# Designs tried in a protein design run: designed miniproteins, single chains, continued (5). Part 37

Each design is a single chain, and the fold is of that chain. pLDDT is the mean over its residues in the fold that is shown.

## One batch from the design tools (miniprotein)

Design m17261
Fold by ESMFold2-Fast:
Structure m17261 (fold): chain A 73 residues (1-73)
Amino acid sequence: MNPQTIEQSRRASAQSDLEGAQTVLDAGRSLGDGSLKRLEQQADSARALGDYDLADQLDKVVEESRRRRDEKQ
């Protein structure tokens, strides 16, 4: 198996989840617990691949969504 194909697939999945989450936040909404858990797992995967910029972006989206929830309570 080609290792580059696996890494590209994992990065593409994380990038797609990041874009979807950003769209939800741009619409003025916060993410559900299941979506937040998925994004946290994608951030961990991105860090394991050495893609720290992608991991940081995922972490920031999770933090922003949690902050919006805390502000409503």
Scores: mean pLDDT 79

Design m17262
Fold by ESMFold2-Fast:
Structure m17262 (fold): chain A 61 residues (1-61)
Amino acid sequence: MQQAQQRLNAAIARIGRRVRANQDISDYLTSHYDDMTPRQIMITAARMLGDDESVQIIQQA
């Protein structure tokens, strides 16, 4: 198994689920989709959710 890729995929899935559960974060990110890369969107989402672990995982990818 590719452990690094699995951690990244798990972090992305976790952040995506939490964003969908939080309308304020979802609305904020949607308003910035044209201004941000997918990586920046995921890092911003993780930071807004207080998920420092996911921020580190995504930055290391």
Scores: mean pLDDT 77

Design m17263
Fold by ESMFold2-Fast:
Structure m17263 (fold): chain A 73 residues (1-73)
Amino acid sequence: SISREELLTSASAGVSAITGAVLKVSLEKEGGSKELIEEASKVTDFANEVVDGTEEDMERAKKRMKELVEKYK
């Protein structure tokens, strides 16, 4: 099962990956940068909101973070 600590560690890694993508895209495409920043904000908000959530909420958040990392790698 996923722990809250594991989820927050995954969220940190996801935010780092998206930040790297934003820095890369900011030199190439302005509109893309705004989209990536919005996605990073959503990941952070989701992770914060599931700190007191159920095991199912934590698993869902982890899946969402993996999807974002995969999308922006």
Scores: mean pLDDT 59

Design m17264
Fold by ESMFold2-Fast:
Structure m17264 (fold): chain A 68 residues (1-68)
Amino acid sequence: SELEKLYNELKEKQDRIVEAALSLGLTEEQARKIARLYLLDPEISPEEIAKRTGVSRETVEKVIELVK
């Protein structure tokens, strides 16, 4: 079903973002916050994510690049 496809795509994307963030030395809390913000608004700027999470812009950009 379309809903099952969307759910699986969302879960896979969330898992990739969390894994990428953890691989860069971020905490689980920071990783989850980045994933939440990016999944809710994929057009969100790295600067806005950095501001809302307390993570550096450079680190946020690296997380996003790893999940492309």
Scores: mean pLDDT 83

Design m17265
Fold by ESMFold2-Fast:
Structure m17265 (fold): chain A 96 residues (1-96)
Amino acid sequence: SETEELEKAIEKAKELAAAGDTEKAKELYRKALAEASLEALKEYFYRRMREEARAMGLSDEEIERLALYAARYVKAALEGPEAAAALAAEIQAELD
């Protein structure tokens, strides 16, 4: 699955960083996030946070919403700080 491919790419980036190859780690990490679909990123974040968030009393619907916001933010941040700021304004408008 795309999510499993993303997880493997991130793990390899972590191994490179641990070995001191931070430039290759950054390149692999950014490429993996940029090439992943929004759905694969959402699923990745959902899997990462679900146990802790459930322990804190969040519903599955709330956790999925947080995972979607995390995925949207990562995609925007990869485009640049202006895109990330625009997304923050959109999310604030959605909450109002």
Scores: mean pLDDT 83

Design m17266
Fold by ESMFold2-Fast:
Structure m17266 (fold): chain A 74 residues (1-74)
Amino acid sequence: DRERLLEALEAIRESVDDAPSSLSPLQREAAERLREILENSDSEEEELRRIAELLERMERELEEHKRKLEEERA
């Protein structure tokens, strides 16, 4: 469901908003990839699949980036 994926993506964006300076490059890259998927997908099914893959990647990269920031601050 596209709406579920967008809702999850918005939740991630809100999490990034709490530390925009630290996470803005990751957020920009993710947003650019999302736009490219939406513009270049042949079908809604392919679009949803690619958005899901991007969301999973964003979650992993966000958690890894957050972990590194916490370690560097320690």
Scores: mean pLDDT 64

Design m17267
Fold by ESMFold2-Fast:
Structure m17267 (fold): chain A 83 residues (1-83)
Amino acid sequence: MKKELEEVAKKLVEIYRRRAAGHEQTEEDEEVGRRFERFVEEGHEELRREIERALLEELEKLRSGLTEEEKKLVEEKRKEIAA
């Protein structure tokens, strides 16, 4: 289970990097997102915060490729994690 969660987290980071570069999400990317949501729903919430923090760090490095709405979401999520 833990290894699968880590693999999904790495794939999510790659998806966010491609999104920041202006690429659209693929069907495979959407499947990765749904898989992550299932793990959260199954009670793996303690790992969610760590994964979200890692995603925010990667998105911060690629801010130039993000839309204004995506930048706002990153800032909001960053504040939630900091609390």
Scores: mean pLDDT 63

Design m17268
Fold by ESMFold2-Fast:
Parts: sequence; C-alpha cells; structure tokens
Structure m17268 (fold): chain A 75 residues (1-75)
Amino acid sequence: SMEEAVTENPEAVLRLINAVAEGAEPEEVRKLALEALKSGSPAEESFVAMAAAIAKLMGKEEQARAIEEALEEAL
C-alpha cells in the first residue's frame, strides 16, 4: 500500500494537493509540484502524478498542465 512508501517531504505533497483542490493559479501549483519533486524520491513523483490526475478529474486542466510540466522539468 502507499503507506509503505515514505515521502521525504510530505508537507510539500499536501500543499500541492490542497492548492489543486482550492483552484490555485497554475504558476503556484507548478512551484509546489517542483518543491515536492525536489527530493528526487519515486514516492514524491508518484504522488505528484496523482495530483495531476486529480486536477484533470476536477476539470482543472491548467493546474494539471502545470503539474505535468513540473514533472517533465524535474525528470
């Protein structure tokens, strides 16, 4: 389960998810995604990818794009 994966920066991941849920500006979402990815952990990468999927599900296409761009930049 996901509980077996330890994140290096769980606060950054939570901030990203909260920003997406609250409809934050794409630039803010991008910065939060990059911060979450800073540790280089596969767990953070997985959670950031999930945040992009959630944004798309919620119809927040610009936020989803910002997260996808952050993933491409970090990898």
Scores: mean pLDDT 77

Design m17269
Fold by ESMFold2-Fast:
Structure m17269 (fold): chain A 63 residues (1-63)
Amino acid sequence: SNSGRYSDSMSRMRNTGTTRRNYFSSSRSSGGDPSMRDRTRRTYNDSSRTGTSMTDFRRSMRN
């Protein structure tokens, strides 16, 4: 609870102050929200893989 209160307050302040930068650089992890950071980072990484997975898409069609 003590830690939660500290982290919650800090995250809210940083999010408000860095809202614009957080939106643009969210995938590179610069904001104070670790949950959002992990999600965005993995999504971006998966997107990169999907680009090369053109073969995977064709295989799905054949199946």
Scores: mean pLDDT 47

Design m17270
Fold by ESMFold2-Fast:
Structure m17270 (fold): chain A 69 residues (1-69)
Amino acid sequence: MSPLVKSAEKLYNELLAISTPEDAALVERAKEALERAKKAAKENDVTGVVGSILAIIGEILEVEIRRAR
């Protein structure tokens, strides 16, 4: 299990902490990205892991940008 997968899990949990019910679809997309990161890590697909982590970060940034903080 990759240290990067643990970082992806932490990012997903941080997204859950800042999300509201209106963000349910965004949270679901981040969850799917986390699952893809875990699969890519198991298959030793570094590019796939990185891409999935960036997708989760993108969802977090979308929430923060919409909140205009």
Scores: mean pLDDT 79

Design m17271
Fold by ESMFold2-Fast:
Structure m17271 (fold): chain A 70 residues (1-70)
Amino acid sequence: KIEEIIKKIEENLKKASRRALAVTYLFYEENKDTLSEKAKEIYDKIMELLEKQYPDVRAEAERLRAEEAA
């Protein structure tokens, strides 16, 4: 079941814009400390996929954070 969730996320990441990938990255960065142990395993895999898909995702996420603050 968790593998199905990861597969859905992978499919969405392939279809997503760079902005959507950066938003997803921000969400996990902001919520990582509140995740259960099992959810953190999923988070780590998703973060690896995001960085593989878009190596500059962290920089874009920081840019989006600044834009949201404005």
Scores: mean pLDDT 70

Design m17272
Fold by ESMFold2-Fast:
Structure m17272 (fold): chain A 78 residues (1-78)
Amino acid sequence: PTEDIDFIRKLFEKGVHLGVALTIYYALLELPDPSAIVQLVDENLNSLSKEPDYKKNLLAAALRQKGYDELAERVEEL
């Protein structure tokens, strides 16, 4: 639902570096709209670059499972 996406966006807007990758990871499991996830990752690449490698790798693996191979590669390269 739109409300869930807005909630996640507000968390990112607060500049929270801790949990950004895990927040998107849980959104991947919860949200049926895949386009919203692509947008959330794209909007938050700078914050994601500050996350530890194991969290980025976890998110990238989930993205690959959902068919977002190009987006997963971008996250892994951060």
Scores: mean pLDDT 68

Design m17273
Fold by ESMFold2-Fast:
Structure m17273 (fold): chain A 80 residues (1-80)
Amino acid sequence: MEEIENLRKKADEYEKKAQELSAKAIGFEVKARRLEQDPSKAEEAQKYRELAEQYRNLHDEYKKKADSLRTEAEKLENEK
């Protein structure tokens, strides 16, 4: 059924976005940790820590959206 296919496709799209956001969050966390080794870079390090948290939160949001769509597709599949 087209509806199930569309839900799965949208879930895959959100999962890809979540993976990208997770990778960016990890990148920012690594940068923050490196900058924290230099006291003169403390303010810059804090900005990267904040970015890492923001992107981690976005990752969680898209992951929940993907999981929700997959659950909906599974319910529709079981009703066939």
Scores: mean pLDDT 84

Design m17274
Fold by ESMFold2-Fast:
Structure m17274 (fold): chain A 78 residues (1-78)
Amino acid sequence: SKKEEAEQHYQSGLEAKEKGNELFKEGKYDEAIDAYNEAVNAFEEALKLDPNFDDARKELEVVSANYLKAAVNKVLGT
């Protein structure tokens, strides 16, 4: 079902987000950005399958903010 497929993408997004958060803590901003991009794509796919998936939308907002933080830290270098 579309809801089951959305749930699978949501879980993949959570895993990618967790990986991104760990890489961010390690100062590996390029790798964190890549992992956050994976999370964004997964949550967007979940929302494509279930447009009313509120949890996926909330997580997408969180990951988008984390992506921006990683990008800023990469540009600032220190």
Scores: mean pLDDT 88

Design m17275
Fold by ESMFold2-Fast:
Structure m17275 (fold): chain A 95 residues (1-95)
Amino acid sequence: SRDEILGLLERIEELDIEIVSKLTNGNGGFISFERYVYEGLRQLILEGDYDTALEGLELLIQQYRRLKEVNPELGEQLDELIRLLEELRDRIRAA
């Protein structure tokens, strides 16, 4: 359901903010930008613009795969984030 998709998106945002906080030593500008990106995805889902939401998710997945290559110390958290993003993508494709 849309509520399950939105709930998963909220969990993804929380994990992403935790990772970004570690990478940036809690820099509020980077954290605000990440929240802005997730608010955009939430709006697309609420409006039923799943095609654009899927494009955004694919870009995020690719970005975090690259980030993992240069931040191996966060590899476990980045793997979990990527897995959840892929699950969200699959749920939207099935909706």
Scores: mean pLDDT 87

Design m17276
Fold by ESMFold2-Fast:
Structure m17276 (fold): chain A 68 residues (1-68)
Amino acid sequence: GMSAAERRALELAAQLAGARGIEDGVALARSSSPAQQQGMLEAARAAAESLGVDGERVRALFAELAGL
């Protein structure tokens, strides 16, 4: 399961990528190039770290959701 803080980090990462929420961010990642996908994974990690959450865990959660 995903914590509320981890969900907020993913929402922030999606917003910074121009997506509306996690589901839109996941769809955007699936339609993106490998280089863009790597950028999105790093954005998810950085967003988590900015909120005091485990960046590697949030990066892994986004990768799992996006099938990366």
Scores: mean pLDDT 84

Design m17277
Fold by ESMFold2-Fast:
Structure m17277 (fold): chain A 94 residues (1-94)
Amino acid sequence: MEKEKKEIEERLKEAKERLLALGQRFDQLLAEHNYDIRAVPDEELEELARELREIGDEYIELGKLLGDEELIKLGQNLLGQARLLEEVLREKRA
């Protein structure tokens, strides 16, 4: 579907920019806490996990629409990273 492809590509551009910003924020949070992820505030880890899930879900959807298997794989990887952060949060709260 060529007409939808341009709209999908714009959303992909936004998702990539969000992922880059998220990566910068994560690096800053780790640096502020001496690279100890357990020392990062729960609120920040929860927000990071939520945004990783949103971006991951969007990458999978866009990859399916574009027929881009590598994009789907990247989205699945981001969802995996979100689950790992959720695991850290569970351990901190247990």
Scores: mean pLDDT 83

Design m17278
Fold by ESMFold2-Fast:
Structure m17278 (fold): chain A 93 residues (1-93)
Amino acid sequence: TPIEEKIKKMEELKKQLDQLYSQLKQAIKDKDWDKVKEITKKILELSDKLLELAREVENNPKATKEQRQKAIFLEAHATMYRMYALLVLKELN
């Protein structure tokens, strides 16, 4: 279903965000500021996409309670990554 496709996309985006976050931590340790900026921009882009999909699932009357709970969980993770990315960019500029 369209809702199931959105949830699968959100789970894919979460896996990508988890990997980018790990890479960001390493780039910071390496003091590779160009790489930090590029990874941070990608985190912002992917977290925004995940948040949009999460909101669509949460507001869909055909979504099950389990689907809404998954969307809320993924929304929380994306929000944390987005906040961290914005703080990193602010300190670099």
Scores: mean pLDDT 88

Design m17279
Fold by ESMFold2-Fast:
Structure m17279 (fold): chain A 83 residues (1-83)
Amino acid sequence: SLLELIEKLKELVLKEAEKKNAPQEIIEGIRRALEGMKKVVEKGASEEELEGIQETLQQLRKLLEEHGLLTEEIQELIDKLLE
């Protein structure tokens, strides 16, 4: 499910960020974005809210790439979420 994919993405991204000692502000930003997406999906996302999630995922992907956190597994999971 979409919710399971978001939860998996959160686990993988936060684990990678901790492993690579990412700045705390980046870790908190990532956590906030993914928890926000999770809450929207749990409440039953509208078409407009799904578009917002897609935009947030693209911004998250850029942030992860900038900080060397975009592993192949994380990339694949984001691609699945963008389908």
Scores: mean pLDDT 83

Design m17280
Fold by ESMFold2-Fast:
Structure m17280 (fold): chain A 80 residues (1-80)
Amino acid sequence: SAEERRAAAGEEFEAAVRALLAANPDASPAERRDAIIALLRAFKARHADDPAFVAAVDEAIAQLERFSDEEVAAVLEGIR
């Protein structure tokens, strides 16, 4: 189902974020934000046929763009 595909995409995204953070432990919150937004845009492009997934990704990008460096750091710590 579309929901099962979204769950799988979410797990893949979380794994990609963890790998990104592990590869760049000294990256600034702003650099991490930019890299994660790039990952979100790539996932959005791969799932363009799923409007619910696209909407969720757009909201995630909008939230990250609104966050301060401190808020980004706190969110990323929660993912790990």
Scores: mean pLDDT 78

Design m17281
Fold by ESMFold2-Fast:
Structure m17281 (fold): chain A 85 residues (1-85)
Amino acid sequence: TPGQAVVDAIREGIKKALEAETVEEAKQYAIDGLNRAIEIAREAGLDDVRKAAEDGISKVNQAKTKEEVIQAAEDAGVRVTIAAG
């Protein structure tokens, strides 16, 4: 389902971010997962999911450590899961 696909996209981004050696690389992987979720949400008409993922990108960009990147992406994943049903 689109809801499952958006959650899976975010989880895949987090998995890659955990393996990243730098904060910059972790941010890129987390943002890639969130952008994938935004794309799926737009195609499926899931406005609340799209907004949650966009907010998640903003939080990831504000992060200063790899731990903060992972936390921001995980928080976005929770909000997306709630919005998706």
Scores: mean pLDDT 88

Design m17282
Fold by ESMFold2-Fast:
Structure m17282 (fold): chain A 90 residues (1-90)
Amino acid sequence: ADEHFREALEHLDEMGEESLPETRGFVDAGKAEAAAAYEAGDLAGAAAVVRLTAGGAVAAMKLEGSEEQYERVKEHAERAIAAADRLVAA
């Protein structure tokens, strides 16, 4: 569980670094919210916040970013979502 959550946050961080400044702010807020949920023992909530943050960043970069930025953000987002899915897998 801890390794999967750490992996999800690492991929969100990489996604944020490839994003435009406003999207980076959204990603940083999402990382903080996911960490708060995880610390509270809400694994499903933490995973949901990771998925929402990743999906929102991909949508923002598709609309506002370059095609190259969109592809890089999408790749990191897919890895973050996969790690979040492993966090809650039974």
Scores: mean pLDDT 84

Design m17283
Fold by ESMFold2-Fast:
Structure m17283 (fold): chain A 55 residues (1-55)
Amino acid sequence: SAAAEKLKERIETVSKVNLAIQKKDYQTALDLAREKFGEEAEQYVRKMIDRIERK
């Protein structure tokens, strides 16, 4: 179904965001989150980055 295909694409995007964070490519992670899930997702990713950088 179209819904299942869309869910798969979102899961793949989450994987790419996590990989970008692991590589410390924070701009790519923020851009991907915003493009696929919107500003709220970007804000959440930004908070995760902030926690990583505090260490």
Scores: mean pLDDT 81

Design m17284
Fold by ESMFold2-Fast:
Structure m17284 (fold): chain A 61 residues (1-61)
Amino acid sequence: SKEEVLAQAKAQLAEMQKEGLSQADVDAALKEFEALLKSSKTVEELRQKALELLDELKKKL
């Protein structure tokens, strides 16, 4: 479900925060996940976009 994808993305974000990702980047990503949940037409679209966001955040670590 979309809720499961979001929960998995939030879990990944929490691990990245432990690795040094800033609170500002975490807060921005959480807002983006909420926007993606509302705008994504399918579970697969949400999953793809959430993974793309997480990959961009990994580049900052």
Scores: mean pLDDT 81

Design m17285
Fold by ESMFold2-Fast:
Structure m17285 (fold): chain A 77 residues (1-77)
Amino acid sequence: MPKIILTIKKPDGSVETKEFDTLEEALKYLKEVGDKYNVDPINLIGQILRIIGEYLDALLEGKEEVEVEVELKEKKK
């Protein structure tokens, strides 16, 4: 099961790199960050789908690690 490394660009312009042992932990953290920064739900879902796609590709390739860069955008209004 590949380890997930997320590089998260937050709405305030800060960048965080964090490692997760499971997809579930990575998605849970991303949702928590999304709530904290009032991220646009469509943008958040798009980033979640990208993480899942990259994870499945890494799993099919037999990789032990997958690195994904995600950009979170604040919801307007």
Scores: mean pLDDT 82

Design m17286
Fold by ESMFold2-Fast:
Structure m17286 (fold): chain A 70 residues (1-70)
Amino acid sequence: SAEELREEIIEILQKEGGLSEEAARNVVDALLSSDERGQALILELLQKETGLSEEVIERIRELVREIKRL
């Protein structure tokens, strides 16, 4: 479900990115409300701010894509 995929992104952002639950939810909501260009910019800023690996950023991108196709 979309809710389960959303919670997976939130968990990744908290455990690997060090974000609070509120910050993680805000990032997910921003990604889901943005077009592909907006998503790319958010993910670039997220990587720079949190130091998340390219592999983790790609995983988040794929999860967002999955939600948007539901």
Scores: mean pLDDT 87

Design m17287
Fold by ESMFold2-Fast:
Parts: sequence; C-alpha cells; structure tokens
Structure m17287 (fold): chain A 92 residues (1-92)
Amino acid sequence: MKISKEEILSDVERIRKLLDEMEAAKGDPEKYAELRKQLRDEVTKLLVKLIEDGYSKEAIDAALELLNAIVRGEPLDKIRELLDKFVEIVKK
C-alpha cells in the first residue's frame, strides 16, 4: 500500500490532538491512561504503515524512537519534540 505525505501528516494531526487531550487530563489518572493507550496505538499504526510501505529508514527510526518514548512514559514535552523531529524528516 502506497502511503502519501498527506496521510502521514493526517496521522500526526491525530497524535498531536491526543497529546493535547493528555495535557488537559493530567488531573484524571484513568482518562490519562486511556489517552496514553490511544496515543501508543496511533503511533504503532503509523509505524506499521511506514514499514509495510517501505518508507525511509530515517522516518521509520524516528517513529520507533517516538513509540519507545511513549511506552517508557517520557514527559509529554519530550514526546512532542520527537514528533516534531519525525515531521521534519517526513517534510524533506
């Protein structure tokens, strides 16, 4: 399946929305945990699409680093920085 930059950027927009919702949910541990699960699932779907399409190794590696940061529970600011790095690679 051929993935477009437009599709990737649409997936990024959904990920950004989830990060904003997690920031707003900091006082609600159950909602925060559910949103974190959704974030992990969205990034996993993106990573799978990139691998299946044979997208650039640089983009795949950046998406994997992003997924690992989410799984490790890195601060939201760090996750945003890794997402921005991924977007910069895709926009090349």
Scores: mean pLDDT 85

Design m17288
Fold by ESMFold2-Fast:
Structure m17288 (fold): chain A 64 residues (1-64)
Amino acid sequence: GLEAAKAKAREILATSRDAGARAVAAGVLRSPSAEEARRILERALKSSTDPGTIAAARELLEAL
């Protein structure tokens, strides 16, 4: 659920040096709902070519 995704987002922010991964993690933390978090992650997956962003977005979607 959303809280599991937020926990993973905090872990990504603590450990990742990838700017795109950090951006999607921060977006999930600021999201008021699972649907908003999913929209942010789906947009990142459609637009990003960065492996770090794609990996982070997939992990966060799986936690939702």
Scores: mean pLDDT 86

Design m17289
Fold by ESMFold2-Fast:
Structure m17289 (fold): chain A 110 residues (1-110)
Amino acid sequence: MEEDLKKAEALLEEILANPPTSTPLRDLVPVLQALKEAGVSMKTLLFVASILVSYGGEVTDTAVLFFGGLAKQLGISKEEIEKAIKVIEKIDFPNKDGVIELLKEIAGLL
């Protein structure tokens, strides 16, 4: 739903402006902020944020198909995912190698 996506985008912008002090999201805010500053779209930023928050680091066929399908439904391009990968590969964060591998597999489906 477009309205739900706009609400999620507004919430993400609020989180980036006022980072939580005691949750896993705090450690991921620098990654998300770098993506925003690089001009990654808000829908792609939300998509990457969902992976960073929920993904435990193991690249599985189920994860690739699920997130690949979600990216297609959101109209995220291969070029947007590749741009996100180039930004995040320069930043240290938990499960970085697994997240990058998952995003590369998703880009291959787009």
Scores: mean pLDDT 71

Design m17290
Fold by ESMFold2-Fast:
Structure m17290 (fold): chain A 92 residues (1-92)
Amino acid sequence: MSPAEEVARLAQEKGLRLDLEWLKKSSPEELVKYIKEQRPDLTEEELKKLLELLEKHKDNPITRALIVLAALLKRFDLAEKVAEEFEKNPQP
């Protein structure tokens, strides 16, 4: 199972859903603020890393959605793997 598939499966199991229109129009900083509000246990270091990943992939709404979902699941390892996968192969 790919990292993207694992994030999607876990998000479905937890009932997490994201509005793609909101994700597309939201800045990386707005997304990090939202994640911090949902996950106040996150460290400043984790939030900075998340901001960097979202800024790097700002023009890919699918990758951004998967990164946000992985962060909400507190699976930063999956967020990094998803980002790396789409950097190496941006096409499905």
Scores: mean pLDDT 76

Design m17291
Fold by ESMFold2-Fast:
Structure m17291 (fold): chain A 76 residues (1-76)
Amino acid sequence: MKEEIDEEIELALLYMLAGLARASKDPEFVRLVVERAKKLSPEIAKEAYRIALETARQLGFEDVAKEVEEELKKLE
């Protein structure tokens, strides 16, 4: 199905955005991961949020990490 293919492509894009955040040290890329993840199925969104949280913590984006933690809690 197109939706299944789109979810795989979206997840790959979110990994790329996390990589861009590490390369640029720009919290906006982590926020983009969060915004895109909100539109995905809960299982894919959880993986995306975990990537965003790890990236934000590694880069010291504490405010963004807190935002990601709250979004992840909503999916528990």
Scores: mean pLDDT 77

Design m17292
Fold by ESMFold2-Fast:
Parts: sequence; structure tokens; C-alpha cells
Structure m17292 (fold): chain A 67 residues (1-67)
Amino acid sequence: SLEDKILEAIENGDFEKARELLREVFSLPREEAIRVLQRVFKNSTASDEQLERFSRLVEEIAAERLA
């Protein structure tokens, strides 16, 4: 699933892959995109630092979609 791929990328510190996967998430219908992101944040075992970096990527990609 997209959730599992994102979780793996975050845990591996592969934020280039996480960015690519986030663009895929934001190509989904809004409700599905929100569900994927909620599951990532809820189920993540990554460090707080890795989750903060991921949150910043979410903000960047979301800003692109609002432009």
C-alpha cells in the first residue's frame, strides 16, 4: 500500500522517495489522500525528527496543490 511504502521510506530516511510517494498521494481523491496521511502518522514507528521532516514535506506538496 502507499501507506506502507511511505512508512518504509521515512524509517529509512529516504525523503526523496517519500516526496515521490507524497506526490502520488496528492494525485488521489482528497478523502483518500487524507486517509493515507492519517494512517502514516498514526501507525509510524519513526523518530520524532523523521516525522517532523515528513510533516514539512507534506506541507510543501500540499502548498503546490493549493497554488
Scores: mean pLDDT 81

Design m17293
Fold by ESMFold2-Fast:
Structure m17293 (fold): chain A 79 residues (1-79)
Amino acid sequence: MSAAEREGFIDFAEGFAAWVRANYATFSAEERERVIAGLQEAIARLEELLADPSLSEEQRARAEEVKAELEALLAELQA
């Protein structure tokens, strides 16, 4: 994975977390199931990214923060 691809994914994950937080109360049951699957996939990909030793300290901190946010949203949606 290139540095640009890593940065782009962190940006995507941050945007996805913000979008889910803003909209989760409006989701249908089917939309909620799809969002849960998307959150699980994003968390797994962030875990892979965090294993990359070429991550900058800034990128690592952002990835850890957004992963925690996605995990919290996943817990809320599964409640």
Scores: mean pLDDT 83

Design m17294
Fold by ESMFold2-Fast:
Structure m17294 (fold): chain A 99 residues (1-99)
Amino acid sequence: ESSLIEALQSTPEEKLVELLERSIESVPQTSSVEEFEQTLRQIAQELEIPEDTVEALLDIIRKGPSSAVFQSLSTELQEKVVELQVQLGVRDLKRAVRF
């Protein structure tokens, strides 16, 4: 937890916001958890975000908003993570209903 929090705190917030916004926009083009994780890693590489920071974000996505790592984020980043989780849920529901 502390190492994941340190990775997030060492990354400029503007880069984290950009990563989350691009990830949210990419959700409809992904069809699996694995495909989404690959997309997130690709965007992070383009933004020169360290792998440790990507693992910290993935940990939040896997464990949810009760995690200490999530609670260490700014309000803006917390709102972006919640929006990402909503878009992932909407994607999965749309696929389940065969629209």
Scores: mean pLDDT 78

Design m17295
Fold by ESMFold2-Fast:
Structure m17295 (fold): chain A 111 residues (1-111)
Amino acid sequence: SMEEEIAKKLKEFEVELEVVLPEGLEVDLRLTKGEQVIYVEVKEPGTSNDAILAEVAAMHFYLPKEWTKVLLAYKGQLSEELKKYLESLGIKVIEAENIDEAIEKLKELAS
């Protein structure tokens, strides 16, 4: 999966896969570097807006506001209106064409 490939290549971070939130909801990745915590939900091509919104709502509701929350998607999967809505919830949107681009953009968040 994209999540497993990211976990193998992000050597600068402590990486946890399939992180369980309260009520048994899951987030694809948790990245830790020192005191910084980044939660990443990954969306594959063909995922509906409703599924994206449900998972982002779970991150927004259950995770502390101080922690960085990311929706990672392939370029072209998200509408401009959906991206603006996600950003209004404090969710950072990362769009990437491939895994290597995704990794570089995730590393930039830990500056």
Scores: mean pLDDT 79

Design m17296
Fold by ESMFold2-Fast:
Structure m17296 (fold): chain A 72 residues (1-72)
Amino acid sequence: LEEEFARDEALTPEVLRRAREIAKEMGVPLSPAVESARTAYEALLGAAVDIATGDNPELAKRIAEEVDRLLA
């Protein structure tokens, strides 16, 4: 649990940076909550679900894939 927390906290800035780049590539904005949240990793997954349900499932899929890549 503490290991998982430390991993998420350490990877949060990198995940945010990659998600921001992907959003720019696809021409859609990330929500401010995703970019500023301390739980940004989980916020990114939540935002990806919202985007998939709403208007851009491809962006959500790419963000999820990039997160998986960073965690692998």
Scores: mean pLDDT 57

